# Designed miniproteins, single chains, continued (4), part 2

Each design is a single chain, and the fold is of that chain. pLDDT is the mean over its residues in the fold that is shown.

## One batch from the design tools (miniprotein)

Design m12035
Fold by ESMFold2-Fast:
Structure m12035 (fold): chain A 89 residues (1-89)
Amino acid sequence: SMERVQEEVDGWALGAKAAIAASEGNIEEATKYFKEILDLPPEAREAGLAGLAAVATMAGVSRKDIDEIVAIEDPEERAKKLYEAFKKA
């Protein structure tokens, strides 16, 4: 359905925005976007993690670090680990 497609696109965009905010050291904004992703349907949440992974990959973050970050449940801890990964890349 179009609603499902829109939700997945919005989820992906939220994940990408969270990753960009984390890369800038804006942990508060990144945490906010990750919290918004948690309120989405499961398919849109998966799209959000894919958006995060896409931006992290483009920035040179290792697959191992991306997999560990995606596995973090807490939005703030995810944002902090993502920021550290961007600084290391």
Scores: mean pLDDT 86

Design m12036
Fold by ESMFold2-Fast:
Structure m12036 (fold): chain A 105 residues (1-105)
Amino acid sequence: SKLLSPEEREKILANVDRKLLEGARAVVSDESIRQQLVEELERLKKEIEENGADPGMLEAVDALLEAVANKDVEALARATRRLIAELLKTVDKNEEGAEELLKLL
């Protein structure tokens, strides 16, 4: 099933870019928020592995985990944007992992 056209996907990504930097700063500044995000990303990684281990999605999640560990705001925002783009390509709107990630952002 195809959720969005390529043009619609690009518009969604552009609309979140500004908020991703603000969210990344909040995550980097707060240990409790970082720990919660790590737990959700580990759950998402498990779901990706159980659903065919898509290399693009796994690489994006690993980059996100690394950015969180390094407290790198710009890397965290870029990795999050990449993961959203990969999820929008491969999942139906009812896919729990994708919807939970979008709620965190």
Scores: mean pLDDT 73

Design m12037
Fold by ESMFold2-Fast:
Structure m12037 (fold): chain A 64 residues (1-64)
Amino acid sequence: SHMEALQNVLDLADSGADGRGVGAAVGAAYRDGSLTPEQAREVAEHARRLGNEEAARLIERAIA
């Protein structure tokens, strides 16, 4: 479900996972249809607020 996938990647970002790990997880969920582009952007902004600029950039590239 979209909600479950969104919660899982937000929890991953909150856990202190590195930018590559968060970026890969969000990119995979977006490609398999588990996340909408809007939800992926929400995770990118959340990661950026946490200071994880690398995750935000990788997510933005994945949904472009």
Scores: mean pLDDT 87

Design m12038
Fold by ESMFold2-Fast:
Structure m12038 (fold): chain A 83 residues (1-83)
Amino acid sequence: MGRVEFTPEQREALLADVRAYLEEQGLPTSYAEEITEKLIETYNETLERIARGEVAPSEGDRRLYKKLQEEIEKIKEELEKKK
């Protein structure tokens, strides 16, 4: 298949990092699974782009960080709607 799968250890580490970040930001940790899935999807898209020569390998970390920030902002906006 053209997609790369995270190992269980990599997925668990990423989930733990996302959960810790959400707690630090005062956001519900229930969003951690959703954010982790979206980051894995972005990672696979980035790997495909790197394989095609469209993106430098070093750009992968920046794209993951950007996706994390976008998801956090969406969660903050949804929480603002409920207040």
Scores: mean pLDDT 72

Design m12039
Fold by ESMFold2-Fast:
Structure m12039 (fold): chain A 97 residues (1-97)
Amino acid sequence: MSKEEFDAEVEAALAEIALTVLKLYPNPTDEQVEWAIEVAKRAVDAMEKAGLKDTAIRLYEGAIEALKSVIPSLSPEAQKRAKEALDEFEKRLEELK
C-alpha cells in the first residue's frame, strides 16, 4: 500500500466514525451535520484519487444511510444541504458500480 492509499484509508475510517456518531447523536446541530458531510466528501475524494473504489463505494453507502437517518430531525436549511449531499453521493455511487 502506498502512503497515498494509506492516508486515504485513514480518512475513510475517520469519516465512518463521524457518520456513525452522527446517527447515534440525538439532535445534531446544523454545524455538526455540515462538518460530517465535509469529512465524508474529503474522504471519498481521497479514496477515488487513490483508486480504492471498493472502499469509496462502502463509504458512499454509509454516508447515504447516515444522511437519510438524520434528515427528518434537521432544520430546513440543514435538510437542504443534507439532501444535496445525498443526491451527489447517490449519483457518484451509481457511476462507481
Scores: mean pLDDT 78

Design m12040
Fold by ESMFold2-Fast:
Structure m12040 (fold): chain A 72 residues (1-72)
Amino acid sequence: MEKVKEILKKYGITNFKVLKKGDEAAVVGDFTPDADPEKAMEELSKLLGKPVYFLSEEAAKARGFTEVLYEG
């Protein structure tokens, strides 16, 4: 899970949670002005072996992403 934190920080994403729904993952967090969420999603999808989406906390809960994998 340290690698998840490193990837998110590398691409300018802070105060994050990684949430799970079945074989899918969602990231909720704050974006810096220089953030690159597209590259973060690509690297996380490769690392976790599953699709990763960036969602608001409300959207993630509404879509059933309720299992916490990591909090940053």
Scores: mean pLDDT 78

Design m12041
Fold by ESMFold2-Fast:
Structure m12041 (fold): chain A 105 residues (1-105)
Amino acid sequence: SMIQEAEELRERAKALLKKVTDPVLQNALREIIRSLDLLIKGLKTSTDPAVIQKLKEMLEEVKELLDRLEQLSKQPVTLKRILEAIGLTLRAIGIILDAERLLKQ
C-alpha cells in the first residue's frame, strides 16, 4: 500500500528528527514530515488515477530527500552540508506547494 509506505517514511523522518541536534537538519525533517502528512491525506481522499500517480511521484521524491538527509546527518557540520540541507528543505517546501495545488478542490 502506498499509504503504508508513506506512513513508514513519516516514522523514519520522526525517528531521525529525535536523533539530530542540528537546527538546519531539524527544519528540513519537519518540512519532509509535513510533505508526508499532505501526501498521506491525498492518497486517502483522492480517487482520480492521474492525481494518485502524481502523489506517487511526489512520494518517491520525498523518499530520496529523506535518504539524502540521513546521509548528511552522518557527515560533519560544514558549510557544504548546511547549504545542501537548505536545498533539501526548499525541495520539500516545493513538494508541499505542489501537493496543496494538486489537492485543491
Scores: mean pLDDT 89

Design m12042
Fold by ESMFold2-Fast:
Structure m12042 (fold): chain A 97 residues (1-97)
Amino acid sequence: SMEEKLRQIEKKIKEIEDDLNKNGPTPKQIKEAQELIRALKKEGKSAPTMMKLFESQLRENADDEYKSHVYLEAIKLLRKEIEEQIKQVQEDTGYSS
């Protein structure tokens, strides 16, 4: 099922995230993640499009610890941006959560 495939992807991301949380991303990796997002935004890529691209890159580079940290950080930054946009829409529509 799609739910089982999503669960497997989330599990793999969680494993990479747990390693990232132990070692932490370096300031250089955080900067590279921010620069990748900025470059793609300049090219007119939307946040959902960038997220799909970074998820694909994370899968392809799972064995590259440096690149995995960069792409995971980029995904986390984009997720935070999307979550803030959702929260803003909820506040603007008068929904009390």
Scores: mean pLDDT 71

Design m12043
Fold by ESMFold2-Fast:
Structure m12043 (fold): chain A 83 residues (1-83)
Amino acid sequence: SEEELRRRLERLEEVLREAVEAVKRGEPIRAAVEKIGEALGLSPATQEEWAARVEAAGGRRAEVFKQLALEAARELIQRLLEA
């Protein structure tokens, strides 16, 4: 239903905002990736790849995390709208 889709999108937005803020605060990258991984439907292998890439970015970790999260969120939203 439209109401179910709206609630799912609202929950996704909330989780993404919280995870990005956690990374900005210097919280563990793996925890942030795990949290959004559940919301975005990411495989464990993809979550490990993301964690490694974000950690490797050093001072750019928040920027890289935001980029990956936004790209995956756009893909998920597109799939939900095409369903």
Scores: mean pLDDT 82

Design m12044
Fold by ESMFold2-Fast:
Structure m12044 (fold): chain A 84 residues (1-84)
Amino acid sequence: SKTVGEKLLDDLKTDTENNLKSLYITIKNYSENEFKLYHLAHSMLKEKVNIDEVISIVEESSHKTSELIELLNKLKKAVERLKK
């Protein structure tokens, strides 16, 4: 079965409005509190999912929203803190 991080990357490869809405809902739910946010960040590191690649793909999408980009930058900050 695909991990959460692998599924997020797969969804982004198809670049649909529905896939970006799904990504937004997922990241927003994990951003509800610091524990959930760091749990997602830790899972991404364990699965070797590159947050910078995720952000790059989303920024190149015609369906991106400022809210999604802000949530991804918040997630990136959590990932970077766990690397230290």
Scores: mean pLDDT 75

Design m12045
Fold by ESMFold2-Fast:
Structure m12045 (fold): chain A 81 residues (1-81)
Amino acid sequence: ALDSSGTEAETAALAEELLAYLREHLDERALRVAEVALELSRTRGPTVREIAEALGISQGTASRLMRRVLQALADWAREKA
């Protein structure tokens, strides 16, 4: 068995389930923030500044949308428990 494949497959499956949940529960603007945050997390932990720059929005707007994304993540994690 590819043990390294187990961790990657688990992470990919969780990311796919999470994105499906977010698509159903977030508006397009908040979903865009979530998608950008996930892309940036491939290199480093995403910051509100980097998300704001990537989407061409203010840091205040990015912060508010990130709060909505984090709330949806918390709700998703609670449903998985």
Scores: mean pLDDT 72

Design m12046
Fold by ESMFold2-Fast:
Structure m12046 (fold): chain A 112 residues (1-112)
Amino acid sequence: MIEKIQEEAGKMAEAMGEIYKNGDESLRRAADKILESLRKQLLELGVDKDEVDRFVEAIRNGDTEEASKLAGEIARKMDEEKQKKLYLLLGISTGLLLMLIGVENIIKKLEE
């Protein structure tokens, strides 16, 4: 489970980095709302505010290595049920970010 959580966090950071490098203001704003929702859900799972702040910042910066590391540290402090909830939450958030990238790629092709 922890390895899957780390992999998913890395994918999320990669997707966020792509949006921030290549996305317009509206896509960045949508991505920020996804990240804000993730932050709130992590706090509800009982993750310490300082750990959430560091993790969210790593994702926002597209720092895949740091995001994966921090996700692993957070997950190691959780029981199996909370780890499954964290994995699901990261998976949903990553999926939403990948959908935003898909929309960007469609718009870019229409502008050609």
Scores: mean pLDDT 83

Design m12047
Fold by ESMFold2-Fast:
Parts: C-alpha cells; sequence; structure tokens
Structure m12047 (fold): chain A 68 residues (1-68)
C-alpha cells in the first residue's frame, strides 16, 4: 500500500495537472468537491492516510470526467 507521503505527492501531481488542463469553473468545482470529501472524511473519523487516498480518488474521477 502507498505511504501517506506517496499519496500526498500523487494528489499534488493530479491537482497541478487539473489546474493546467481544466477551465477556471472546473477547477472551482474540483476545489468544492475536494473540500466536501475532506469534511465528510473528518466527520467519519477517517485517518489522514484514508482521507488523502479518498482525495486522490476524487482527483482521478475529475480527470476521467474531463477525458469524456
Amino acid sequence: MPSVDELFREALRLWLELRETASEEQVAAAEKRLRDVREQSIAEGLSDKEMVERLVEVLREFREELER
């Protein structure tokens, strides 16, 4: 399983790619969704690792939506 540092680097990489390829509106939507997922993860009592893994998944989902 990837470490927290590896997951954080992957999240940062995906976020930077999104900012370079997506419109301002799409980036704002992604920021909102990432914030909502973070808040939900905290409310569910998830670990930092589980939260970051969820954020990576959200960013990958946005990338797939942009490729459709």
Scores: mean pLDDT 78

Design m12048
Fold by ESMFold2-Fast:
Structure m12048 (fold): chain A 80 residues (1-80)
Amino acid sequence: SAEEEALKKLEEAFEALLKALEDGSPNIKEAAQAFVDAIVDFLSTFPNSKLLDSKGYGKDEWLALLVYLADKYDLPLVEL
């Protein structure tokens, strides 16, 4: 489903960010932006989704991570 594909994209963006952080990549800010965009896209498109619960993290945890990353890397936030 589109929801499951969006979740997979979110998971892939998260793994890419973790790898960039581990490797000390010069593209950490770009990876963080891609992950933030993936969270925003998922939550905006599927606001009532229960698939996030399958990862052991609820919507509130993903929103907290979004806010943290946006502040840390000075990323533009879009309204949810």
Scores: mean pLDDT 71

Design m12049
Fold by ESMFold2-Fast:
Structure m12049 (fold): chain A 72 residues (1-72)
Amino acid sequence: MIDVITKQPLVDPYTLKSSGHTFSLGSLYFHLKKKPVDPVSKKPVSKEEIEEVEEKYNEEVRRLIESAVARV
């Protein structure tokens, strides 16, 4: 399985509720920041779902920082 945005293997897969398409969380987060539309369907993504993607991405970044500094 590959991310259609980056053409790389899926990392932290997130499925958009509006279209059912799955993307890497990071690539989807940056795509939605530039253009708040589904990369496949080209339909608008709701503000609520954009906020959910942002929250999940921030959680993953926090997890990686905590792992890197050996803190729990």
Scores: mean pLDDT 75

Design m12050
Fold by ESMFold2-Fast:
Structure m12050 (fold): chain A 80 residues (1-80)
Amino acid sequence: ELEELREKLDKVRALLDKYAAQEPSITEDTYDEEAIEEAKRLLKELGYDVELKSVWDAVTALHAVEIKLAVDITVLERER
């Protein structure tokens, strides 16, 4: 369970790092179909069915999932 959560967090962070390289050129209106579909696929694998209209939405959703996974991991580490 804990190792699975860490693997999921690593995948989310890897995709966020990829988007961070583009971040200076990303605005709320930035549309990149491939990036959006990649984010949707990862989010669906993580159990989240979310609507993404832009790369900004994808980054925002991934950051929310990153925070949740990091919190869940920290709680589990503290309880073990």
Scores: mean pLDDT 73

Design m12051
Fold by ESMFold2-Fast:
Structure m12051 (fold): chain A 85 residues (1-85)
Amino acid sequence: MELLEEVERLADKLEELAKKNPQLRDAYISVGAALAALKRGDLETALENVRDALEKVRQYAPDNQELIDELERVIERLEAELKAR
């Protein structure tokens, strides 16, 4: 899956989860900011925002291991792309 598509899917998933758990709204906002950064080619800002989203998910939805794993995979991909430059 393309990195942009993966982050877009995570934003959609977090939007739905935030409707059920308002504490996840900050995680949704952070992933949305990461998506906007990716669309303009700002990988460093995207990485920081995905890391912030992961921290919020670990704090407010620690039992959602699938979401944590998906966010960690996006972080690893962003770190790999930054190191390749």
Scores: mean pLDDT 85

Design m12052
Fold by ESMFold2-Fast:
Structure m12052 (fold): chain A 66 residues (1-66)
Amino acid sequence: KKPKNPIVYSEPDPAAADGRVFRGIPDVEKPKGKVELRFPADTTPEEVAQAILPLIEEGYEVVAYA
């Protein structure tokens, strides 16, 4: 209720839109395809990596924005 002044403090910072990009390339000659994912600005790099790792292991090239 009280300290929610978006002008002074805002949790979802647009800093993620300013170049917080994570890329994963599979160890295969030809990727099965390319997948683009978007995460909330408060997502940690570790959480992004854990989310994209299974897709890379399946042979997809992944680009994630956080």
Scores: mean pLDDT 62

Design m12053
Fold by ESMFold2-Fast:
Structure m12053 (fold): chain A 86 residues (1-86)
Amino acid sequence: MEAKEEAKKLLLETAKLLEEAGAPEEAVQAVREDAELAETLSEEEAELLKLAAEEALKAAKEAVEAGKSPVEGLLAGIAAAAKKYE
């Protein structure tokens, strides 16, 4: 149960970071839609999404701090998570 809530929380935090950093509205909206999707997943799927969301948020935050695109950071984080959980 908690994994779905944590995944949603991480994705909403990512969406807020993207919005505050001036990312395109379409990118912010896509992440918000993924947050809603988290509630429809199984607990195992939600745990994987949570891990991916953690990596994505970290990479997006690091990109913003470095003055780079938060969307590029987000995509890099997702790719890193996918490689870990092959």
Scores: mean pLDDT 78

Design m12054
Fold by ESMFold2-Fast:
Structure m12054 (fold): chain A 62 residues (1-62)
Amino acid sequence: SMEERKLEMEKMKISVAILDEAREEIAKNDLSRDQRVELLGKANLEAQEKIRKLEEEARKRG
């Protein structure tokens, strides 16, 4: 449905925004490999959690 397409676009926007912010922080701070892994890992988990909540809210709305 059109609603499903909108939801997929919202999920993509969340992922792009969070990961781009993390990459910008890496670029600005000359982080070590381990620091980069930690930062990107946290960003990935944050994106997954926000997407999960968005999907749950969409399901509840119908």
Scores: mean pLDDT 82

Design m12055
Fold by ESMFold2-Fast:
Structure m12055 (fold): chain A 82 residues (1-82)
Amino acid sequence: SEMEELHREIHRLVREALRLLAELRAAGKDPSAIQALQDRLMAIGAEASRLGENGPPSVEEARRIVERLRELVDEAKAVLAA
């Protein structure tokens, strides 16, 4: 189902973001920038954990979470490349 695909994508992106945060720390990047990315990841993760709590999962809400995670991953990659 589309919702199963989105859940898999959310889990994949969270794992990628966590890996990138670890790489940023290992590379000695700005601790404040890393903390800001971590705080955003935690906030998005909290929203993702609430999907389906009040009824059938919202595909639109899950898509928004995927988009926000992709933006976070892209920002983390940009910091790593700098």
Scores: mean pLDDT 85

Design m12056
Fold by ESMFold2-Fast:
Structure m12056 (fold): chain A 74 residues (1-74)
Amino acid sequence: MSEEDFEAEVYLALGLMYLGISKIAPKEDQIDALKKAIELFRKAIELSTNPDLRKQAEEYLKEAEEQLKKLIDE
């Protein structure tokens, strides 16, 4: 594993933590948690040279973006 892939895994893990928080937090905190998860998943994608890791980050990014859209579009 390269240093870039290790950093990508760290960002993916942090993004998953915030995505998890967004599912149990109050609505105002859900929006903030989803925005943070999106930022972290984007960084994981940017740094990832591993196609499986990148695919996972892209799938979770899509989930977080869809959840955020539902909350803000009302």
Scores: mean pLDDT 83

Design m12057
Fold by ESMFold2-Fast:
Structure m12057 (fold): chain A 106 residues (1-106)
Amino acid sequence: PEKVVAEGLLERLKEALRELAEKEKVKSVAVDEGVLDEYGEEIRKEAEKLGLEIIDAGDLLLELLANNPELSHEEALKEVAKKLGADAAIAVVSEGEETKVLVATV
């Protein structure tokens, strides 16, 4: 079950990167540490194929949420992109019982 869920998330991450590169004309994406720890090799390969620069966001998303509890996950992720000078940011977040890919553009 976890492997099937992980494979589904990886496909969503790759689709998000393609949309950012091809439709949004994004050149740089800040990627949350949790995504890079779990899917870093596959994300880097897809980004290289798309001509995207990957910026390691570390734990900045968690830090922003801890210091600004009024921010939504999407608002916090947008601030991650802005702080790192990236065109967009991407993370995997849990909302209720569901895990989803979250994308924010500047």
Scores: mean pLDDT 81

Design m12058
Fold by ESMFold2-Fast:
Structure m12058 (fold): chain A 104 residues (1-104)
Amino acid sequence: TQQQIDAVRAQGDAKIAQVDADLQAWLDQHPEARAALDARQAALAQAAASSPEEGQRLIQELEDQMTEEQKAGAFLAEGQLLGAKSQIAIIQAQTDEKIAQLAA
């Protein structure tokens, strides 16, 4: 029924919101890692919008300015972000499969 499909979507959305909340809580508890991740992501976004040569320069400038502790923080935060994205993808796939079964 449409009511069952709506319930499954709401359940999936709630699980995704929990993954996002857990990620934000971790980043809030590790502000140095968050700052390092944000700086790296900003440089990567600028590099993607730039020529290959300019992109490489932007990434290299950031890496040269970062301490080993900041690089480690960025790596840990990147791992948390990738883990959250993976969990969200799994939840979305499971939600879509349940909806498909109810719609059949």
Scores: mean pLDDT 86

Design m12059
Fold by ESMFold2-Fast:
Structure m12059 (fold): chain A 84 residues (1-84)
Amino acid sequence: SQEELLEEIKKLVDELMEVLDELLKDPSNEEARKRAYELQERIAELLEQLSEEAQEEAIKIIKEKLEEYAKKNNIKQEVEILPL
């Protein structure tokens, strides 16, 4: 079911946020880095099983969660070019 897949994706994204928080506090944590990669792969796998419309909605939700997480934790991108 599409709804079940979407809920699974949401759970994996929430787990990814927790792992990213762990990495933010300890960037040398190789296990957390590996876990982040595994979660991203599983999310991508599930996204491919969704219909095009549901996939677009899921990607939108993921982007919103990632943007909120970045803003909340004051995460700066490695490369930042702002027009002066």
Scores: mean pLDDT 74

Design m12060
Fold by ESMFold2-Fast:
Structure m12060 (fold): chain A 87 residues (1-87)
Amino acid sequence: MKLSNEMRAGLIALSLGGLIVVAESLVRNPKMTPEQKAQAKRLAEEGRALFEELSAKMRAGEVLSPAEVDALRARLVALSEELNQIM
């Protein structure tokens, strides 16, 4: 079946969780410079803030529009690209 906007939002939340775990792993990686670790920590914090924003909307029973889901996906992609630049 086609994915609902709610299911797409849930997949974005799961992807944010994965991004946070990877960023936190980079903070603990002894091969990373202090600057790279600081950047990874900031990305983990930004990912967590986005996850909390999404979770708050879902708990409030707000129906996310396709445009809101697309905006969340774009933010996730941007965070993933920044994380990849640190690696």
Scores: mean pLDDT 79

Design m12061
Fold by ESMFold2-Fast:
Order: sequence, then C-alpha cells, then structure tokens
Structure m12061 (fold): chain A 95 residues (1-95)
Amino acid sequence: SVKDRIDKLYQEAVDNNDDITLVGASLARNAYIAGMIDMAQRMIDLIEKKDYEGLIELGEEARLKLLSKGTGSDVMLAGLIGDDIQTLKHLLKQK
C-alpha cells in the first residue's frame, strides 16, 4: 500500500541520516491523508529517484488543489504541505 511505502521511506531516511528524504516522506504522507493517493504515489517515485525539484513542483500542485477545495481540513493540509515544501527548499540550499 501507499502507506507502507511511506513508512519504508521514513525507515530508510532514518537509517541513512537523510533529512531530505524524511521531509519528502512527510510531504507524500500529507498528500495521502488528503486523499490524493495517486499524487502520493508519484511523490514516492520522485523521492526514490531523488528528483526533489519534481517533488517540490508536485507538492505545490497538491497545495493549490487543496486550497481550491476550501474546506477547513483541506486548508490545514495545504498548510502542512507548504511547510514541508519550504523545509525541503531550505535543506536543498544547504548543499
């Protein structure tokens, strides 16, 4: 399942001391919680390829879709996704 793939990414990130993958897994989890299962799967594929630019673009697409729906839950999840995107951008600039 998508959930099991996300949990595996968290485990691999911890084992490798990989903060970038850890934040990527958080982003995919938030998309999964929002019911965007196909998008979460695509995020996981990008993380596995280390395509973090593609992950940021897909995360921004997810955030905008949630904001367009406008429910309190969707807005909260959009905020969490936005925070993950900002953290990921910050970590990528440190290298």
Scores: mean pLDDT 86

Design m12062
Fold by ESMFold2-Fast:
Structure m12062 (fold): chain A 57 residues (1-57)
Amino acid sequence: SRREKALEIRKKYLQHADEKAEEYAKRFNVPLPQSEEERLEAYGVYELIKEIEKKKK
């Protein structure tokens, strides 16, 4: 149960990371993160960029 919940949360973060990665990969011509760990790390960076973009308006 706890393991299943952890996997569900991880999958949700990976889905979010993939969506952002596709957008930025296209915009900057950068390869997509390959491993799950890299994708989760990228997620944090994408969220930071989103915050900055909101403030710039």
Scores: mean pLDDT 68

Design m12063
Fold by ESMFold2-Fast:
Structure m12063 (fold): chain A 73 residues (1-73)
Amino acid sequence: NLEELLQSLKERQSQQAVRDARYDKLLTEIGELAKKLGLTYEQVVLWKIAIADDSELREVNELAEAVYRKLKA
């Protein structure tokens, strides 16, 4: 059924937009943490470029937050 296929495509596009928004938020948080750690702009760009998949981005962000909390303590 054509209508069912179109609905499935719309749902996938909506889910992709939500994923993209979450990805941007994580990149912003990594940037702020890198600033607090005194990393250069080039190092921050390399961090963002090296993250090819959402799993890697989440893992890097969680690690960065853990390091920040340890340094703050």
Scores: mean pLDDT 59

Design m12064
Fold by ESMFold2-Fast:
Structure m12064 (fold): chain A 72 residues (1-72)
Amino acid sequence: MPSVEEYKEEVDKLAEEAKNSTDVISRVAQMIRMIGIVIEAELNYDEETSKAFNEYFNQKLKETQEVLQSKE
């Protein structure tokens, strides 16, 4: 089972890949993968740990959405 820090690192990687992608399909695919990670974290961790991770994930998702909105 990955640690919370390992999940955060993977989310950061996927967010950067989404922001750096030039085509819409790749961006959507990376965002879907990020959602998959949050579901796995919810299933693997207790409520308090999962809540802290979800707050981090939501921040990264907002940052990624802002970049995508600037690009269409």
Scores: mean pLDDT 73

Design m12065
Fold by ESMFold2-Fast:
Structure m12065 (fold): chain A 99 residues (1-99)
Amino acid sequence: MEEEVREALERYKELLRRLKELSPEITDEQLEEAIRELEEYVREAIENGKVEEALEDLRTMIKVALLELHRLGVPLESFSPEEREMLEEALKTLEERAK
């Protein structure tokens, strides 16, 4: 559980860095602040036994970041197989909600 939360955190941090490369309006300072706030959130969740809640939140944030990367023009083939599966699930959920 803690290991999965830490892996999800690192994955989301990597996605934030990719988003910054495609969004020149995002400053280094804004990225560093967002990462610091996330690391503090995960630390507090682990200390308070809310590991499962933090993992679910991070998984949701990862899906949102993947959707944003795709919206900004990153082609599906540029994502890993796992990222593509998550993105396809997120897109399907959005399509179902739009009806």
Scores: mean pLDDT 79

Design m12066
Fold by ESMFold2-Fast:
Structure m12066 (fold): chain A 74 residues (1-74)
Amino acid sequence: MSAEEFRREAERALELARELAAEGKSIEEIVRELQGRMPTEIGMAAREAGEVARDNEEFLRLFEEYARRGIESL
């Protein structure tokens, strides 16, 4: 996956995560949905964010940071 494709998928995944959080989904459910619908690299970033986040707002911030860091490592 190119860095631009990764960035685009990460932005779409973050939008999906925000929608799921608005529906009342837990962090665990959001991570599961992202792992099922998004490329493996995005799913891994979501899992890492989910392991440390205490609430949905912190999860969304950490997921965005981890996904951005993944792009910078490519």
Scores: mean pLDDT 77

Design m12067
Fold by ESMFold2-Fast:
Formats: sequence, C-alpha cells, structure tokens
Structure m12067 (fold): chain A 70 residues (1-70)
Amino acid sequence: MATEEDLEKAVRAALESPDPTAQMAAVGEVYRLALDDKERGIAALKKVYETSTNPLTRETAKRYLEKLGA
C-alpha cells in the first residue's frame, strides 16, 4: 500500500533531484506506488508532468501515465 509520505517523497525527488538519473528513478518509483494506489499515483505522475522543467522527466511521467490508461 502506497503511503502519502512515500508518494510525496518520490514526487519531490523527481522534481528537485540535481541528478537526471535520480529524477528518472524517482518517476519510476511513483509508477510503482501507482500500481498499489492508482488514483493517487496518476495524480502524482500528472503533477510531475505539469511541474517538471526537465523534458526527459516529463516524457518519462507521460509514458507511465499512458501505461496506467491516463
């Protein structure tokens, strides 16, 4: 079960990590948490997609949203 804290931490890492690899890993973690809580996970991925200034992070979030049917 995904906790609000785990999800918020992953979103923060995806948006604020200075390392692009760490940002990508954090988006992947949001996706994994979304498998346990789809509604919150989709909302979190949308937040990453809308808020991130990194094109690679946005594309990764978009691909995971597509996998979830969003």
Scores: mean pLDDT 80

Design m12068
Fold by ESMFold2-Fast:
Structure m12068 (fold): chain A 76 residues (1-76)
Amino acid sequence: NRDRGQQLIRQGNQYRQQGDYQTAARYYSQAVRLYSSVDPTSQDLSDALYNLSSTYFQMGDTQTSQQYTDRSIQAG
């Protein structure tokens, strides 16, 4: 459900703005799982993967960030 995915992204964005990158990553990961089950090649999935990538980068995990960036490009 797109509405549920959008709600998960909004929750992730809220925690990211508060600097809680671990909680933000959990919400973005849930959105990625949901969007992947609906359409593996969608803008919603690409955006969720990109948000997850930037969140890992802010946590200093550049390797995981790059993996999610690559997946985001493949999805969109």
Scores: mean pLDDT 85

